# Designed miniproteins, single chains, continued (4): the designs that were tried, part 103

Each design is a single chain, and the fold is of that chain. pLDDT is the mean over its residues in the fold that is shown.

## One batch from the design tools (miniprotein)

Design m15584
Fold by ESMFold2-Fast:
Structure m15584 (fold): chain A 129 residues (1-129)
Amino acid sequence: TEKEKILNALKEALQLIDRALRLTQEALEMARRERGRSEKAYDAVQVALNLTNSIRSTVQKALDEVQKSSDAAKAKEIASKTASEVSRLTSAFERAAEEAARLSSPELARVLREASQLLREAVDLIRSA
């Protein structure tokens, strides 16, 4: 059903977001070790982590609302609004990640870039449902 398609997309998106969250937590630990080089990079990674947590909460709330809904049209509306909000938060994540990458090691920049790609994939999954 349309509702099952949306539920599956939200569940798969949540798995990608959980992977991005783990990578962003790894990036924060790296930034902590590198803090003596740039406290601004450390602060930027903390912003990225907070945004990833907000993205996760947004998708989890959408999943719960779709599960409780008996209306396929309402499920589609929730998915559309969720995709827009997650896209907005992902753009903010990318700005914070770019700031951190500019001021940190190539390895930290790589980890943040990987997290950004996972978040963009999550947006595409929700949007395509």
Scores: mean pLDDT 89

Design m15585
Fold by ESMFold2-Fast:
Structure m15585 (fold): chain A 115 residues (1-115)
Amino acid sequence: LLEELRELGAEIVADYVSVNPVDGSVSAVVILVLRLDEKKVVVIGAGASSGSERAAAQLETALKLEVIGIALDYELQGYEPEYRVEFFRDESATEEELRRRALEAALKMLKEVKE
C-alpha cells in the first residue's frame, strides 16, 4: 500500500501510528502530497482511530489542521493547493487494521484525484 502510493507519484509527508497510554487506543495517520502539474498540488490526509468518539473527533480535527497547514505552505510557495481528508473510527480494530484502513483511504483518494 505505501509502495503503491509512491508508485502513483505521491510524496509521503507522514505515516505513523500512535498509542494513547491512558486507554491503549490506537490511531493511524497518513498524509501525502501529489503534484498534478506545475501549479496544482493536492494534500491528502487519512486517519483511523480505535479511540472514543471524542478522541476520534480530536484526532480528525488535528489531522485536518495539519493537512490545511501543509496546503497553506504550498500556497505561500506559489502553488494552487487542494486538500482532501478522510477519517474513520472503529473501537474493535487492531493497530494493523487501522493502519491498513488509513492507507487504503489515502490510495482511494489519490486514484480519484488522478482521474
Scores: mean pLDDT 84

Design m15586
Fold by ESMFold2-Fast:
Structure m15586 (fold): chain A 77 residues (1-77)
Amino acid sequence: MGEKEKEEQIERIRKYAEKHKNYAMAAYLAIDIDPELAVEYAKKAKGKEKTVVLSIADLLEKRGRLEEAAALREALK
């Protein structure tokens, strides 16, 4: 993916999160685009949709993003 295409997708995810306040979905959409952004949005969602946040951590782990998955699991403790 080109840097411009990645930035455009990040911008769409941010607009979605701001408009809908659905941080769990924003985190899910960010998993393959920007794993760090996925972790940040998942942390915002953890108090409301803990089960979805755990699913995001599992997806990050399956994608080989072990550090991001571990950070998200730690934030849920």
Scores: mean pLDDT 76

Design m15587
Fold by ESMFold2-Fast:
Structure m15587 (fold): chain A 83 residues (1-83)
Amino acid sequence: FDEVLKQLEEYALKNQEKLEELQKRVEEAQTAPAEVQKEVEAEVLAFQREVRAEIGEILGIPREEGEAMTWAELSERVEELKA
């Protein structure tokens, strides 16, 4: 339990800065050409899928299942570990 929570916190901290950068790029890309918008959207979606897969693996969920889960479902699994 404690080790899993620590890994999740470390992973969240490590990726928080990159998520903020990607969000700003998405906002800036709203006024950019369609090609740039598609590239930024693809990067965000790929990053989000990878993050969900990694969190899933830490929680003991197969990568393919983790990728398909919502953030709410992943959060619920973390809460179950605390109970």
Scores: mean pLDDT 70

Design m15588
Fold by ESMFold2-Fast:
Structure m15588 (fold): chain A 65 residues (1-65)
Amino acid sequence: SEDGRYFEQVVEDVVKYALEQGLPEVAEEIRRQGKRVASITLSRDATENFRRNGLHRIDVAKRKK
């Protein structure tokens, strides 16, 4: 579905950003969370919440580095 493709793209973008910030452990955590969400329900709102939460997690980890 289009929502599924959009979700996959968002997961990939957030994972790439975490790797660019030198946070491979955070990137792997985001991948695992993405697989869990994808196995349950996908929607635009769920995808945007995933992006927001992922970016926040990266920001917090980056500040502690």
Scores: mean pLDDT 79

Design m15589
Fold by ESMFold2-Fast:
Structure m15589 (fold): chain A 79 residues (1-79)
Amino acid sequence: PLEKLIEETVETILRLAKELGLEISREEAREAVERFYEKYGFLPSDQQIEEALRKLKEEGIKKVTADNLFEALEEVVES
């Protein structure tokens, strides 16, 4: 079911963000994942999520918003 896959993707984002020293709420992560799925028709991979979060960390972002994560994920999949 799509909803379960979205929740699993959100859990991956929360775990990887914590490992990278970034803060993101479950609500912001879920919003970014739902917007991503609406635009692309697929869910981001673990590698794409990690690349997006590393990019945000390099930019000096500590608290990640849905907009920040969505834009970073777009950049990763469109490059």
Scores: mean pLDDT 90

Design m15590
Fold by ESMFold2-Fast:
Structure m15590 (fold): chain A 66 residues (1-66)
Amino acid sequence: MLVLEGEVEVVSDLSPEEAARAALPEAQKLKNELLQLARELQAQDPSLVVLPVVRLTANGVVYELV
């Protein structure tokens, strides 16, 4: 099993929840890029299990997108 990790960090004057919502499109974009890479790796080795994980940190608060 292979884990593909990505991170997005946002620092703003908003609350952590509001900052996380504002940054969600960037986190989704990164997740889609890691999903594409996972598909390419699985195409080379169908027995390989690849898990993309993206972490979004907004004003020090961590949200995990699996």
Scores: mean pLDDT 77

Design m15591
Fold by ESMFold2-Fast:
Structure m15591 (fold): chain A 99 residues (1-99)
Amino acid sequence: MSKEEFLEEFRKAVEEIAKRLGLELSEEELKEIMEIVETYYEEKGMVYSVRTIAGAALRLVLGRNGRPRSVREVAEAAGVSPSTISRAVEEIGSIVIEN
């Protein structure tokens, strides 16, 4: 899969998860989420599924912007377990949020 096709799958997953959460993302929030996704992929590769990485990155950006959602809500919207989202949030957060 090309980098462009890969990023398109992530953007679609982020938008689908946000819609399931009843959230409308700003263009700025979507860009921040996609930057997190790209940074994580370049440093670690596909350790988690597309939906897991998309959901974890979404949760991190929402938390930073004062609109936090629970791990359980994000996991349900992403179709993965709460423990999987929790682990992905911790790992991705340590890599991208802390630089």
Scores: mean pLDDT 80

Design m15592
Fold by ESMFold2-Fast:
Structure m15592 (fold): chain A 67 residues (1-67)
Amino acid sequence: MIERPDPAEAERLGDELTEEAKRYVEQGNLSKAASLTTAAALILMAAGLTERALELMREVERKEEEV
């Protein structure tokens, strides 16, 4: 049984991962950026922050459509 992570910590980790993903976008590494953003969304979903996770997933879809 997976113990639900703390929402505040999940949000901090998600923000760190999305900030790192933005740096990879600037470097042209879109695959790495998408992977990091997806990881952030999964962490947020695990913590019960579903709306924020869905927002990040929409951003991933939008960026992939721009490629």
Scores: mean pLDDT 74

Design m15593
Fold by ESMFold2-Fast:
Structure m15593 (fold): chain A 100 residues (1-100)
Amino acid sequence: MKSSEEIVKEAREKVLKIVAETKAKLTEIAPSLSKEQQLKLREAYERELQRIEDAELELIELLDNKAPKAVVEEKARELIAVAEEGAANINALLAELEQA
């Protein structure tokens, strides 16, 4: 059975992969966009990163306060969901900007 610390570590590793994949796609597409589109994309990406950082901080606080494992597992799933939603939002914006 996984410890709370292992659950958090695995969730954070999964989030890092999602963030890295999103950043790689942004780096590939951004040079083909206008300066205004690049600014809009950067601002959206920074907002999604802030949401991930906020969720990660909440998860770390739960570990520090020795919250029940079930609560940590739920918050770890929420962190992953925030990262997945952020990636989807950036992908949707990229599709919109490529069509403009």
Scores: mean pLDDT 86

Design m15594
Fold by ESMFold2-Fast:
Structure m15594 (fold): chain A 81 residues (1-81)
Amino acid sequence: KQKLISQGATLSTAMGLHLISGDIDAAKDLGKQAFQLYQQAGVASQTTHSVLKKASDLVLKQGVPLDDAITQAVNERYKKL
């Protein structure tokens, strides 16, 4: 469980770096992987990035498919950069 959370945190940090660099496709892929690790650990709410928190809300509260939720969250964050 803790190993999955640590791996998720590493991937979410990498997602943030790719967003700053303009690598949106890489950011989406990393964000999806990070969220899946948090979901497997049962702690999807323990996301540190606003992007993953938005995706978590869409998936867990609104039933949005993961790919669509990550795409929406990443695009909204990139638009604000």
Scores: mean pLDDT 70

Design m15595
Fold by ESMFold2-Fast:
Structure m15595 (fold): chain A 107 residues (1-107)
Amino acid sequence: AAPAPPQALLIELSPRLTAVMDAGAPVTPALLAELGIHTSGSGGRVGEVLATFARLLAGVRSGADLRAALAEVRRRAEELGVRLTVESDPAEIARALAEVERIAAAN
């Protein structure tokens, strides 16, 4: 598919996390597992990046805010060794989300 605008991409890719953060809903162990957050695990790194997406998206009010948020998320993903790019490869983000959903199904 053609590259999606960063705004639309982030909204599509982290609606669950964004909705939870925006609504102030309580985070349950089941939701944390769905987000890939575990005690010392590869899934935990994916969950960390996705949680960062949600938190930064909640603060986005302009294109400049969005660019800064995307740069920070990318830096975090690189630091954690997560293959996740919101600027150039939506398929990698989709794979990370699918992995989180698979973990949630197991819990």
Scores: mean pLDDT 49

Design m15596
Fold by ESMFold2-Fast:
Structure m15596 (fold): chain A 83 residues (1-83)
Amino acid sequence: MRRGEIAREGAETAAEAGKSGNPSLASGGAVKAIGGGFHGGLTPEGARIAAEEGRRGAEEAKKAGGEIGKLGGEGGARMAEAS
């Protein structure tokens, strides 16, 4: 069970780090999630799914930060021009 917990902890850490605006920590968490999935007693299929889920979580954290920044920048510029 510990192997699945490591993968889950990594994914959770990546999500939290991304939310706090630290993409390096988000990447580290994703790597830990992938490593945890392969490191222990998951089936090969289970390890693959855990790795995909961890990677997706990290990407979503990065995209959320990037998209919010982009939307904020575009909205701010548009309002400045309209004002």
Scores: mean pLDDT 53

Design m15597
Fold by ESMFold2-Fast:
Structure m15597 (fold): chain A 107 residues (1-107)
Amino acid sequence: SLDEIIKEIEEKVKELRAFLKENYPDDKAVHEAFDRFEEAVKKFIEVLKDPNATIEEIRKAFDEVLKAADELIEAVKDHPDYETILSKVNEVLELLRKAAELKLKEK
């Protein structure tokens, strides 16, 4: 179940990356904000896969994801695809919340 959610997170992040490359190929600010978001998600997945991860480490990694998500959303706020990007980011965040809940139930 957790492994399946992680795979879905990775697929949704890949879809968002492809969307941004297709629609905003030259928008450096958007790509830099997305790169920070993708790195924060990747780091959180590493924490989810660590059997020794503490509750504090899980919370900290999730907070970094939320911060990067907010920065990405702010970078696209005035873009024509704002609602689409917001929806895609929220899909990733919902899956990450479900993964965090499952991980915390093991503690």
Scores: mean pLDDT 88

Design m15598
Fold by ESMFold2-Fast:
Structure m15598 (fold): chain A 67 residues (1-67)
Amino acid sequence: MPPSVEELINQIEERLRKEGRQDLLDFVRKHQDDPEIQSILRLMSRHQFSVDSAIRVFESLLDREQE
């Protein structure tokens, strides 16, 4: 069965916690309902996007928020 959006969020949060990326953890938790984040999670559920690719996009989005 494909992973749920909740399971994908949990996988991302676990990866970011292990990497010490508290900035991205806070960003994902704050913006999890944002359409850009939701579209990435849907791509991941369809096996079109990896966790590593999602993290790179989140880094780019975080940089935009800090400008």
Scores: mean pLDDT 77

Design m15599
Fold by ESMFold2-Fast:
Structure m15599 (fold): chain A 82 residues (1-82)
Amino acid sequence: KDKIILKMIEILKKNRPKSASTPLIDLNTYYYLLSHVDDPEAKELRKKIAEAWEKGMSDEEKEELLKEAEKKLEEIEKKLKE
């Protein structure tokens, strides 16, 4: 299970969008990854993404959520590697 999460993080790092034109792919993938971790910050971020998405997320909100998700992925990767 942790192996799958690590693989998804690798894929995200290699293929993540470089601009706001395609950030949705990263957010969807982060949302999915965050659903598989037992961490209160990850659960909170997942809820933020879902709420913002449903209410119509601005480009600024997408950028902030991407930054938070990227930081959280770094923490998750470190945790899963021990």
Scores: mean pLDDT 66

Design m15600
Fold by ESMFold2-Fast:
Structure m15600 (fold): chain A 129 residues (1-129)
Amino acid sequence: MKEKFIEALKAGNYVEALKYMDEGLKKGEISPEDLIEAFEGAANLGIPEVETPLVGLLIKYGIGSQDLIDYLKKNGYEKVAKALEERTKIEVKSRVLPTNPLFIREDVALDLADGKITVEEAVKKAKER
């Protein structure tokens, strides 16, 4: 099942990959650890259109770690870092995080986390800058 997310991501079908992630988390078919790994993978590949929605899903499902929060702050993303600090219910131990620059649209990530926009809208909005 995790393989389907990776295959969709490699094919550039980011909307399908992220819908799979969102529904899998909701159904308990994808673990909190899988979401953290997906975020780390997207950041390492430099896929901005996926980085923003994945941060939104982390906040939506209350999944995070102190290392991830510190990493977001270090990259200048204080608004999503604060939201994650306030909403984290499931703590996942982060591995060594990527050294690559992040390109997060904080407004888009927060709107996705709050259910104000869909995954498809988040991908489109993240792509526009």
Scores: mean pLDDT 78

Design m15601
Fold by ESMFold2-Fast:
Structure m15601 (fold): chain A 82 residues (1-82)
Amino acid sequence: SELEALAAELEARRAALAAGAPLPAEQLARLEELGKKAEKSNPEERERMEAEVIQVLLPSLDPEEAEEVLRLLKKRKEEAAK
């Protein structure tokens, strides 16, 4: 499912960043909050949460990693539209 894929991506990203370049505690807490909120959200709210996820992750990712995350989100949006 869409929310499960997002949650898995966020967890993988957190683990990778924690190993080399950990996210600030505030950002990790925000991602956790978004993950919990995603489980009970309607479709319109999911789109807003995806934008928030991008905003939270981008400052902590290098340009290549940020592009990868954006590409995955775009692909999932295209798959949902089909």
Scores: mean pLDDT 61

Design m15602
Fold by ESMFold2-Fast:
Structure m15602 (fold): chain A 70 residues (1-70)
Amino acid sequence: MSEEDLEADVEASLAIMGATVAEKAGDLEAAIEHYEKAVEALERLPKSESVEREIAELRERIERLREELE
């Protein structure tokens, strides 16, 4: 893992934690923003089955939260 890959992995992990905290607080807009940042960070990592699966799961969560806002 390069320093750039490490930075992206850390950014994704922190964004997911921030999203979870915001979601628990009922701040769905902040939760969506954090999950979107996590997806952006993961997209900077080398493609792997694990990374692709995590991106897909986060995108599904973002869509569910968007539905909840309406």
Scores: mean pLDDT 82

Design m15603
Fold by ESMFold2-Fast:
Structure m15603 (fold): chain A 87 residues (1-87)
Amino acid sequence: MVKRPKLSEEELKELNALLREYLRALHRAQQAADAGDTATAREHLARAEEVWRRIIEFLREKGMEEEVLERTEKALRDELAALRARI
């Protein structure tokens, strides 16, 4: 059975800030890729990868089960790989 930790309001706010930063980096990478700016797209993609690692580390620290972490990491990795294939 899949289980996730119960986060406090402060922890949810922190997680939401990280998720917002991740999405911002992804959107910037996609916009740069659409414009043919491969260098800028790679920079923002690298930033998105940095932020998702921080998200995974945060969730691991808060006691999320390893199976859920592995699934989340794979999903984010696949998403980033799809974007990278465009540049």
Scores: mean pLDDT 78

Design m15604
Fold by ESMFold2-Fast:
Structure m15604 (fold): chain A 89 residues (1-89)
Amino acid sequence: GIEELLEELRKKIEELKKKADEESRKLLEQLAKLVEEMVASKDPLEREILYGMAYLIIGVLKTITEDPEVRKLLDEIAEIIDKIYELAQ
């Protein structure tokens, strides 16, 4: 369910934060907040907007990151967010 996916997301974000610089950590914290807001929202349009915002942050993180392990974790995070969004619709 959504709660299990949120726990998996939090775990992967914490793994990524251990490898990230301080600027990337701020973006990862923003990403986590957006996904939590998306899950809490009862408005389908608001959920779609928050989902789009989450993907913009992932895109920025992928652009500034040269570490292939970090890119892999970002891809895994994106897949979890996709699953959360599908279950929240």
Scores: mean pLDDT 86

Design m15605
Fold by ESMFold2-Fast:
Structure m15605 (fold): chain A 69 residues (1-69)
Amino acid sequence: IDDEIRQLGLDPARRGEGIMMQAALFDKKGDTPGAGMARNIARVDLGESDEKVEALYEKGKERVRKLLE
């Protein structure tokens, strides 16, 4: 799963997906502050809309679920 996040981070078009997958992983571990920080990076540093951040989070959550199952 860390490798999957790293792979997404190497592609500029998929950087937001990697960050939101990291947020989903933090939530899975119970690290709510870490998840919130990742969401803030996507919104503030990458300039993504709230709608896009939420969509990327749902995709990340599904991917984390599949990789940890």
Scores: mean pLDDT 72

Design m15606
Fold by ESMFold2-Fast:
Formats: sequence, structure tokens, C-alpha cells
Structure m15606 (fold): chain A 66 residues (1-66)
Amino acid sequence: IIDKILDELNFTATSEAEYEELLQRIIDKLKEIIENNDLTPEQVEALKKMIEGLKALPELRRKARE
């Protein structure tokens, strides 16, 4: 799932600002899934860890391009 999200971001984003906007939309969608679905605590934890990983990506990408 994360790998597919990364491929989508890299394919569609032409700038750092666009990358961060697309990433934020994905994070917002994951948060919406957590809030609006009867997920198990294990599924909620997995999605929260995914969100944390996604939040780190713009910083890692900026450092790699410096």
C-alpha cells in the first residue's frame, strides 16, 4: 500500500509543494478511514504507523535533493 502511494506521488507531483499537497490528501483520507469505519485497534495502529511514515517523506525527499 505505501509503495503504491509513493509511486502515485512521484508520478503525479511535479514540485515539492504539489508532492506535499498530494501527500496531505492521502493522510487526510487515511484519517477519515480511521474515524468513519469500525476498525479493530490493530488496524487503527497499522494505519497510524502508515500516516507517521508518510509524514516523514517530504523531509526525507528534501534532504535527498539537497
Scores: mean pLDDT 70

Design m15607
Fold by ESMFold2-Fast:
Structure m15607 (fold): chain A 74 residues (1-74)
Amino acid sequence: SAPKSLEELKKQLAELVAQLKAIFEERGDQEAIEELEEGLKIAEKRIERSKNPVEALEILILALENAIEELEKA
């Protein structure tokens, strides 16, 4: 498959964040929402300062995909 562009990765990240936030909101897990929002702020700052923003985004996307899979298995 063709490598994803930075814009495609940003869109995928936004979709995964929306999915995670919806799951936590449905569960009433305010602590998880706050941790997600704080983690995203840290990650965004790291990506902006990264010499390889594509790789940094791919790592974050993989982490969020794994989190969603784990929640869906429960």
Scores: mean pLDDT 82

Design m15608
Fold by ESMFold2-Fast:
Structure m15608 (fold): chain A 76 residues (1-76)
Amino acid sequence: MPSPEEAEALRREVEEAALAAGATHVEVSVKDGVVRALIAAPDEAAARAAEAAIREVSQKHPGVTDVEVHVLLPLP
């Protein structure tokens, strides 16, 4: 289980990585080894890039047991 300090550092890293990958909005919570992210992206390519970035950052932390990513795409 990550410490509260490690969880907050991970939350910031995930948020920054998703924004850098093209997400327009990011909400991240880290609780009990579970990373939950809600992201908004302008298109599917940006959404996939942000999702990949979130998973890559999260997998570097040994205290992470699960990663959940929810993507919001613009309505047609």
Scores: mean pLDDT 78

Design m15609
Fold by ESMFold2-Fast:
Structure m15609 (fold): chain A 66 residues (1-66)
Amino acid sequence: SDITRQRQRQDYMQQRRDYAQRTRDLDQQARDSYQNVGPDVSQQYIRQRTRYGVRASQYGRRASQI
């Protein structure tokens, strides 16, 4: 139904926002850890950010296809 499609789209958009927010949080953690701990820990946050960025993009595409 149209209502089900709207709810599915809203869910995908919410998932996209959640992963995008986690990406921003990880960028901040990467900067903070670089200064306070060192580059190795910072690089771990950067790798996790990249994975979450891909998830955000995937949910955005799925929302657009509904």
Scores: mean pLDDT 87

Design m15610
Fold by ESMFold2-Fast:
Structure m15610 (fold): chain A 69 residues (1-69)
Amino acid sequence: MPAHIRDAVIGLELAAADFLIDNAEKLPKEEIQAELERLKELLPTADPKYQPKLQEQIAKLEKVLEEKE
């Protein structure tokens, strides 16, 4: 996978995750769970420079999901 394309894709994924986290209280659990799974799948293939941000977003979504219990 070309690094240039991967960097563009990760940028969009991070922006989408931030938008979803910002609106997470208004979303059903299923939407949050789906995004969480996408970020977890993306994490091992992401450039190491983006992994801390992805881990932060994953932690925030997991916390929101727990609070919806």
Scores: mean pLDDT 75

Design m15611
Fold by ESMFold2-Fast:
Structure m15611 (fold): chain A 87 residues (1-87)
Amino acid sequence: SEDAELQANVEKARELLREADRLADKGEDKEKILKVLEEALAYAEKAIATSEGRSLMNQAYTRISIIKGDKNYFIEKLKEQVKKENS
């Protein structure tokens, strides 16, 4: 069902965000952490119809912005999310 697919994407996004946090705690390479965060974002985006999916997208944007040192990245991604919600 659509609901089961949305929840599977939410769970995968949460798992990947936790993995990214663990890699960061270990002092892993920033490029490797970014790759995991971008994968988490992709799964969260598949669940954009849910409040949980949107929350996880924002959590991924925040982490990516911090690692890149780019506040504008967060702002631009939020604008893209709003456009997708209003399509």
Scores: mean pLDDT 82

Design m15612
Fold by ESMFold2-Fast:
Structure m15612 (fold): chain A 94 residues (1-94)
Amino acid sequence: SFEDFVLETVRRVKEAESVEEAREILEEAIKEIAEADWPTDQKNAAMGLLGTALDADVESVEELIEVLVQGFRAMVERGIFPEVMQRAIDVLEG
């Protein structure tokens, strides 16, 4: 469910009609991840990435998507769940 959760979260962010809605989606996702019974490395990767995006000074959903894509791309380059992170990029850029 880690992959499904990440992909669903980025789909919801992409479909958000406002940056406020997108931030609410990220905040809720972080709360769900914190309570999830996932391996620590999956929790740390997801919470770190989504938390960085939530804390970003962005004024639009498009800018927030750019921050997320940069974060996912950095994870791919570092070999951190690269298949899941690449699929998240594909969702956000498609």
Scores: mean pLDDT 86

Design m15613
Fold by ESMFold2-Fast:
Structure m15613 (fold): chain A 74 residues (1-74)
Amino acid sequence: TLELLEELLERVKKAKSVEEAKEILEEFIRQNPDLPALVKQMLREAAEAPSLEAVIALVETLVEQVRDTERFRA
């Protein structure tokens, strides 16, 4: 999950518009149906962000949260 989200973040950072970023997020959700429901919800929330910068910030936050969760579950 973490590696997939890090790849997603890089793709979103290369997006030229909010529209392109939203399409990247939707495609990612379609390609990864087994993602945890919370992760899918947070990605959908990012797709509603008002700007490309906001989308990037939300995806960065999600990557950090997933990283922290995996480290603190054991």
Scores: mean pLDDT 77

Design m15614
Fold by ESMFold2-Fast:
Structure m15614 (fold): chain A 68 residues (1-68)
Amino acid sequence: SKSEGLRKRVDETAARLEQAIADRDWRAVVEELGRLGEIRKEAEKAGDQSTVERVDEVIREAAERLNA
C-alpha cells in the first residue's frame, strides 16, 4: 500500500541519517532531513498520521543527537 511504501522510505531515510550523523557528513545530514520533509508532506496529504508522527520522532532524535 501507499502507507507501507511511505513507512519503508522513512525507515531507509532514518538509517541513512543516523549513518550521516555518525560519519559527521553534514551535507548528507541536510539532504536526508530534506527527504524526511518530503515524505512528511506526502504522508500528510495521504492522511497517514502514524507516518507523520514517525517522521517527527526521527527528526527530534536526530536533533537531540546533534545537540548532545
Scores: mean pLDDT 86

Design m15615
Fold by ESMFold2-Fast:
Structure m15615 (fold): chain A 62 residues (1-62)
Amino acid sequence: MDKEVQEALLLIQIGIARYLADKDPEGAIETLENAIKQARDLGLTDVAKAAEEELKKVREKM
């Protein structure tokens, strides 16, 4: 699978988690943790950093 396609899918997952954070913060956290792991495994440092920042924001609301 193309790395660029995987990057796009991870960014979509991060966006969905952000959208759902207020309604389902636990689900948002789980989605973001999975996105961080996948981004790290793929060497997508910027994507991993974006997911980590979003995870921090969701946790601060809890």
Scores: mean pLDDT 81

Design m15616
Fold by ESMFold2-Fast:
Structure m15616 (fold): chain A 94 residues (1-94)
Amino acid sequence: MMEEAKKLVEELYDLLLSLRDPETGKVSEAQLEEAIARFLEKYGASPLRLRIVDLVRALAESKLASSPESGLSEEQLEEIKEEVLGMLPSLPLH
């Protein structure tokens, strides 16, 4: 489970990076939701995948609310990835 969960987080992170605006280097809330939709379409909606999606969304929304600009930088995306990876061992899988 942990190895699969880490792989899923890496895949979602890579998808977010691929959807960055090439001019600003940032991911908007709309691009975040597009990345989540593509991730769930590719892997399917399972409890583990939905938990990963919920964590990424919650952390991203928190950072977007604190940012004076509407978008997540590459550095903020990397921070979200690290935070999610750190939280995986304590997630209820039910």
Scores: mean pLDDT 76

Design m15617
Fold by ESMFold2-Fast:
Structure m15617 (fold): chain A 82 residues (1-82)
Amino acid sequence: KQHVVITLRGKDLAAMEEIGRRVAEETGMKATVSEEDGEAVLTVEGDMDLDEINELVAVVHEAVYELAKEEVELEGKVLPGK
């Protein structure tokens, strides 16, 4: 498994909090929402294999489509395991 951090950025804090709740419920991953430099930032972190990463990305895209009205930036990082 890889240690993975996925970051989603947008301007709607309430929508980002709802996205985070859905992601945590569907994937069981830790989802944290914060506000940075006037943007809402959702961070999803955990140890995942490739199939789990693909599932997480799919859940995030569905939630963004349903809940966010603006385009959001999605970034993922896969770190070699500790």
Scores: mean pLDDT 71

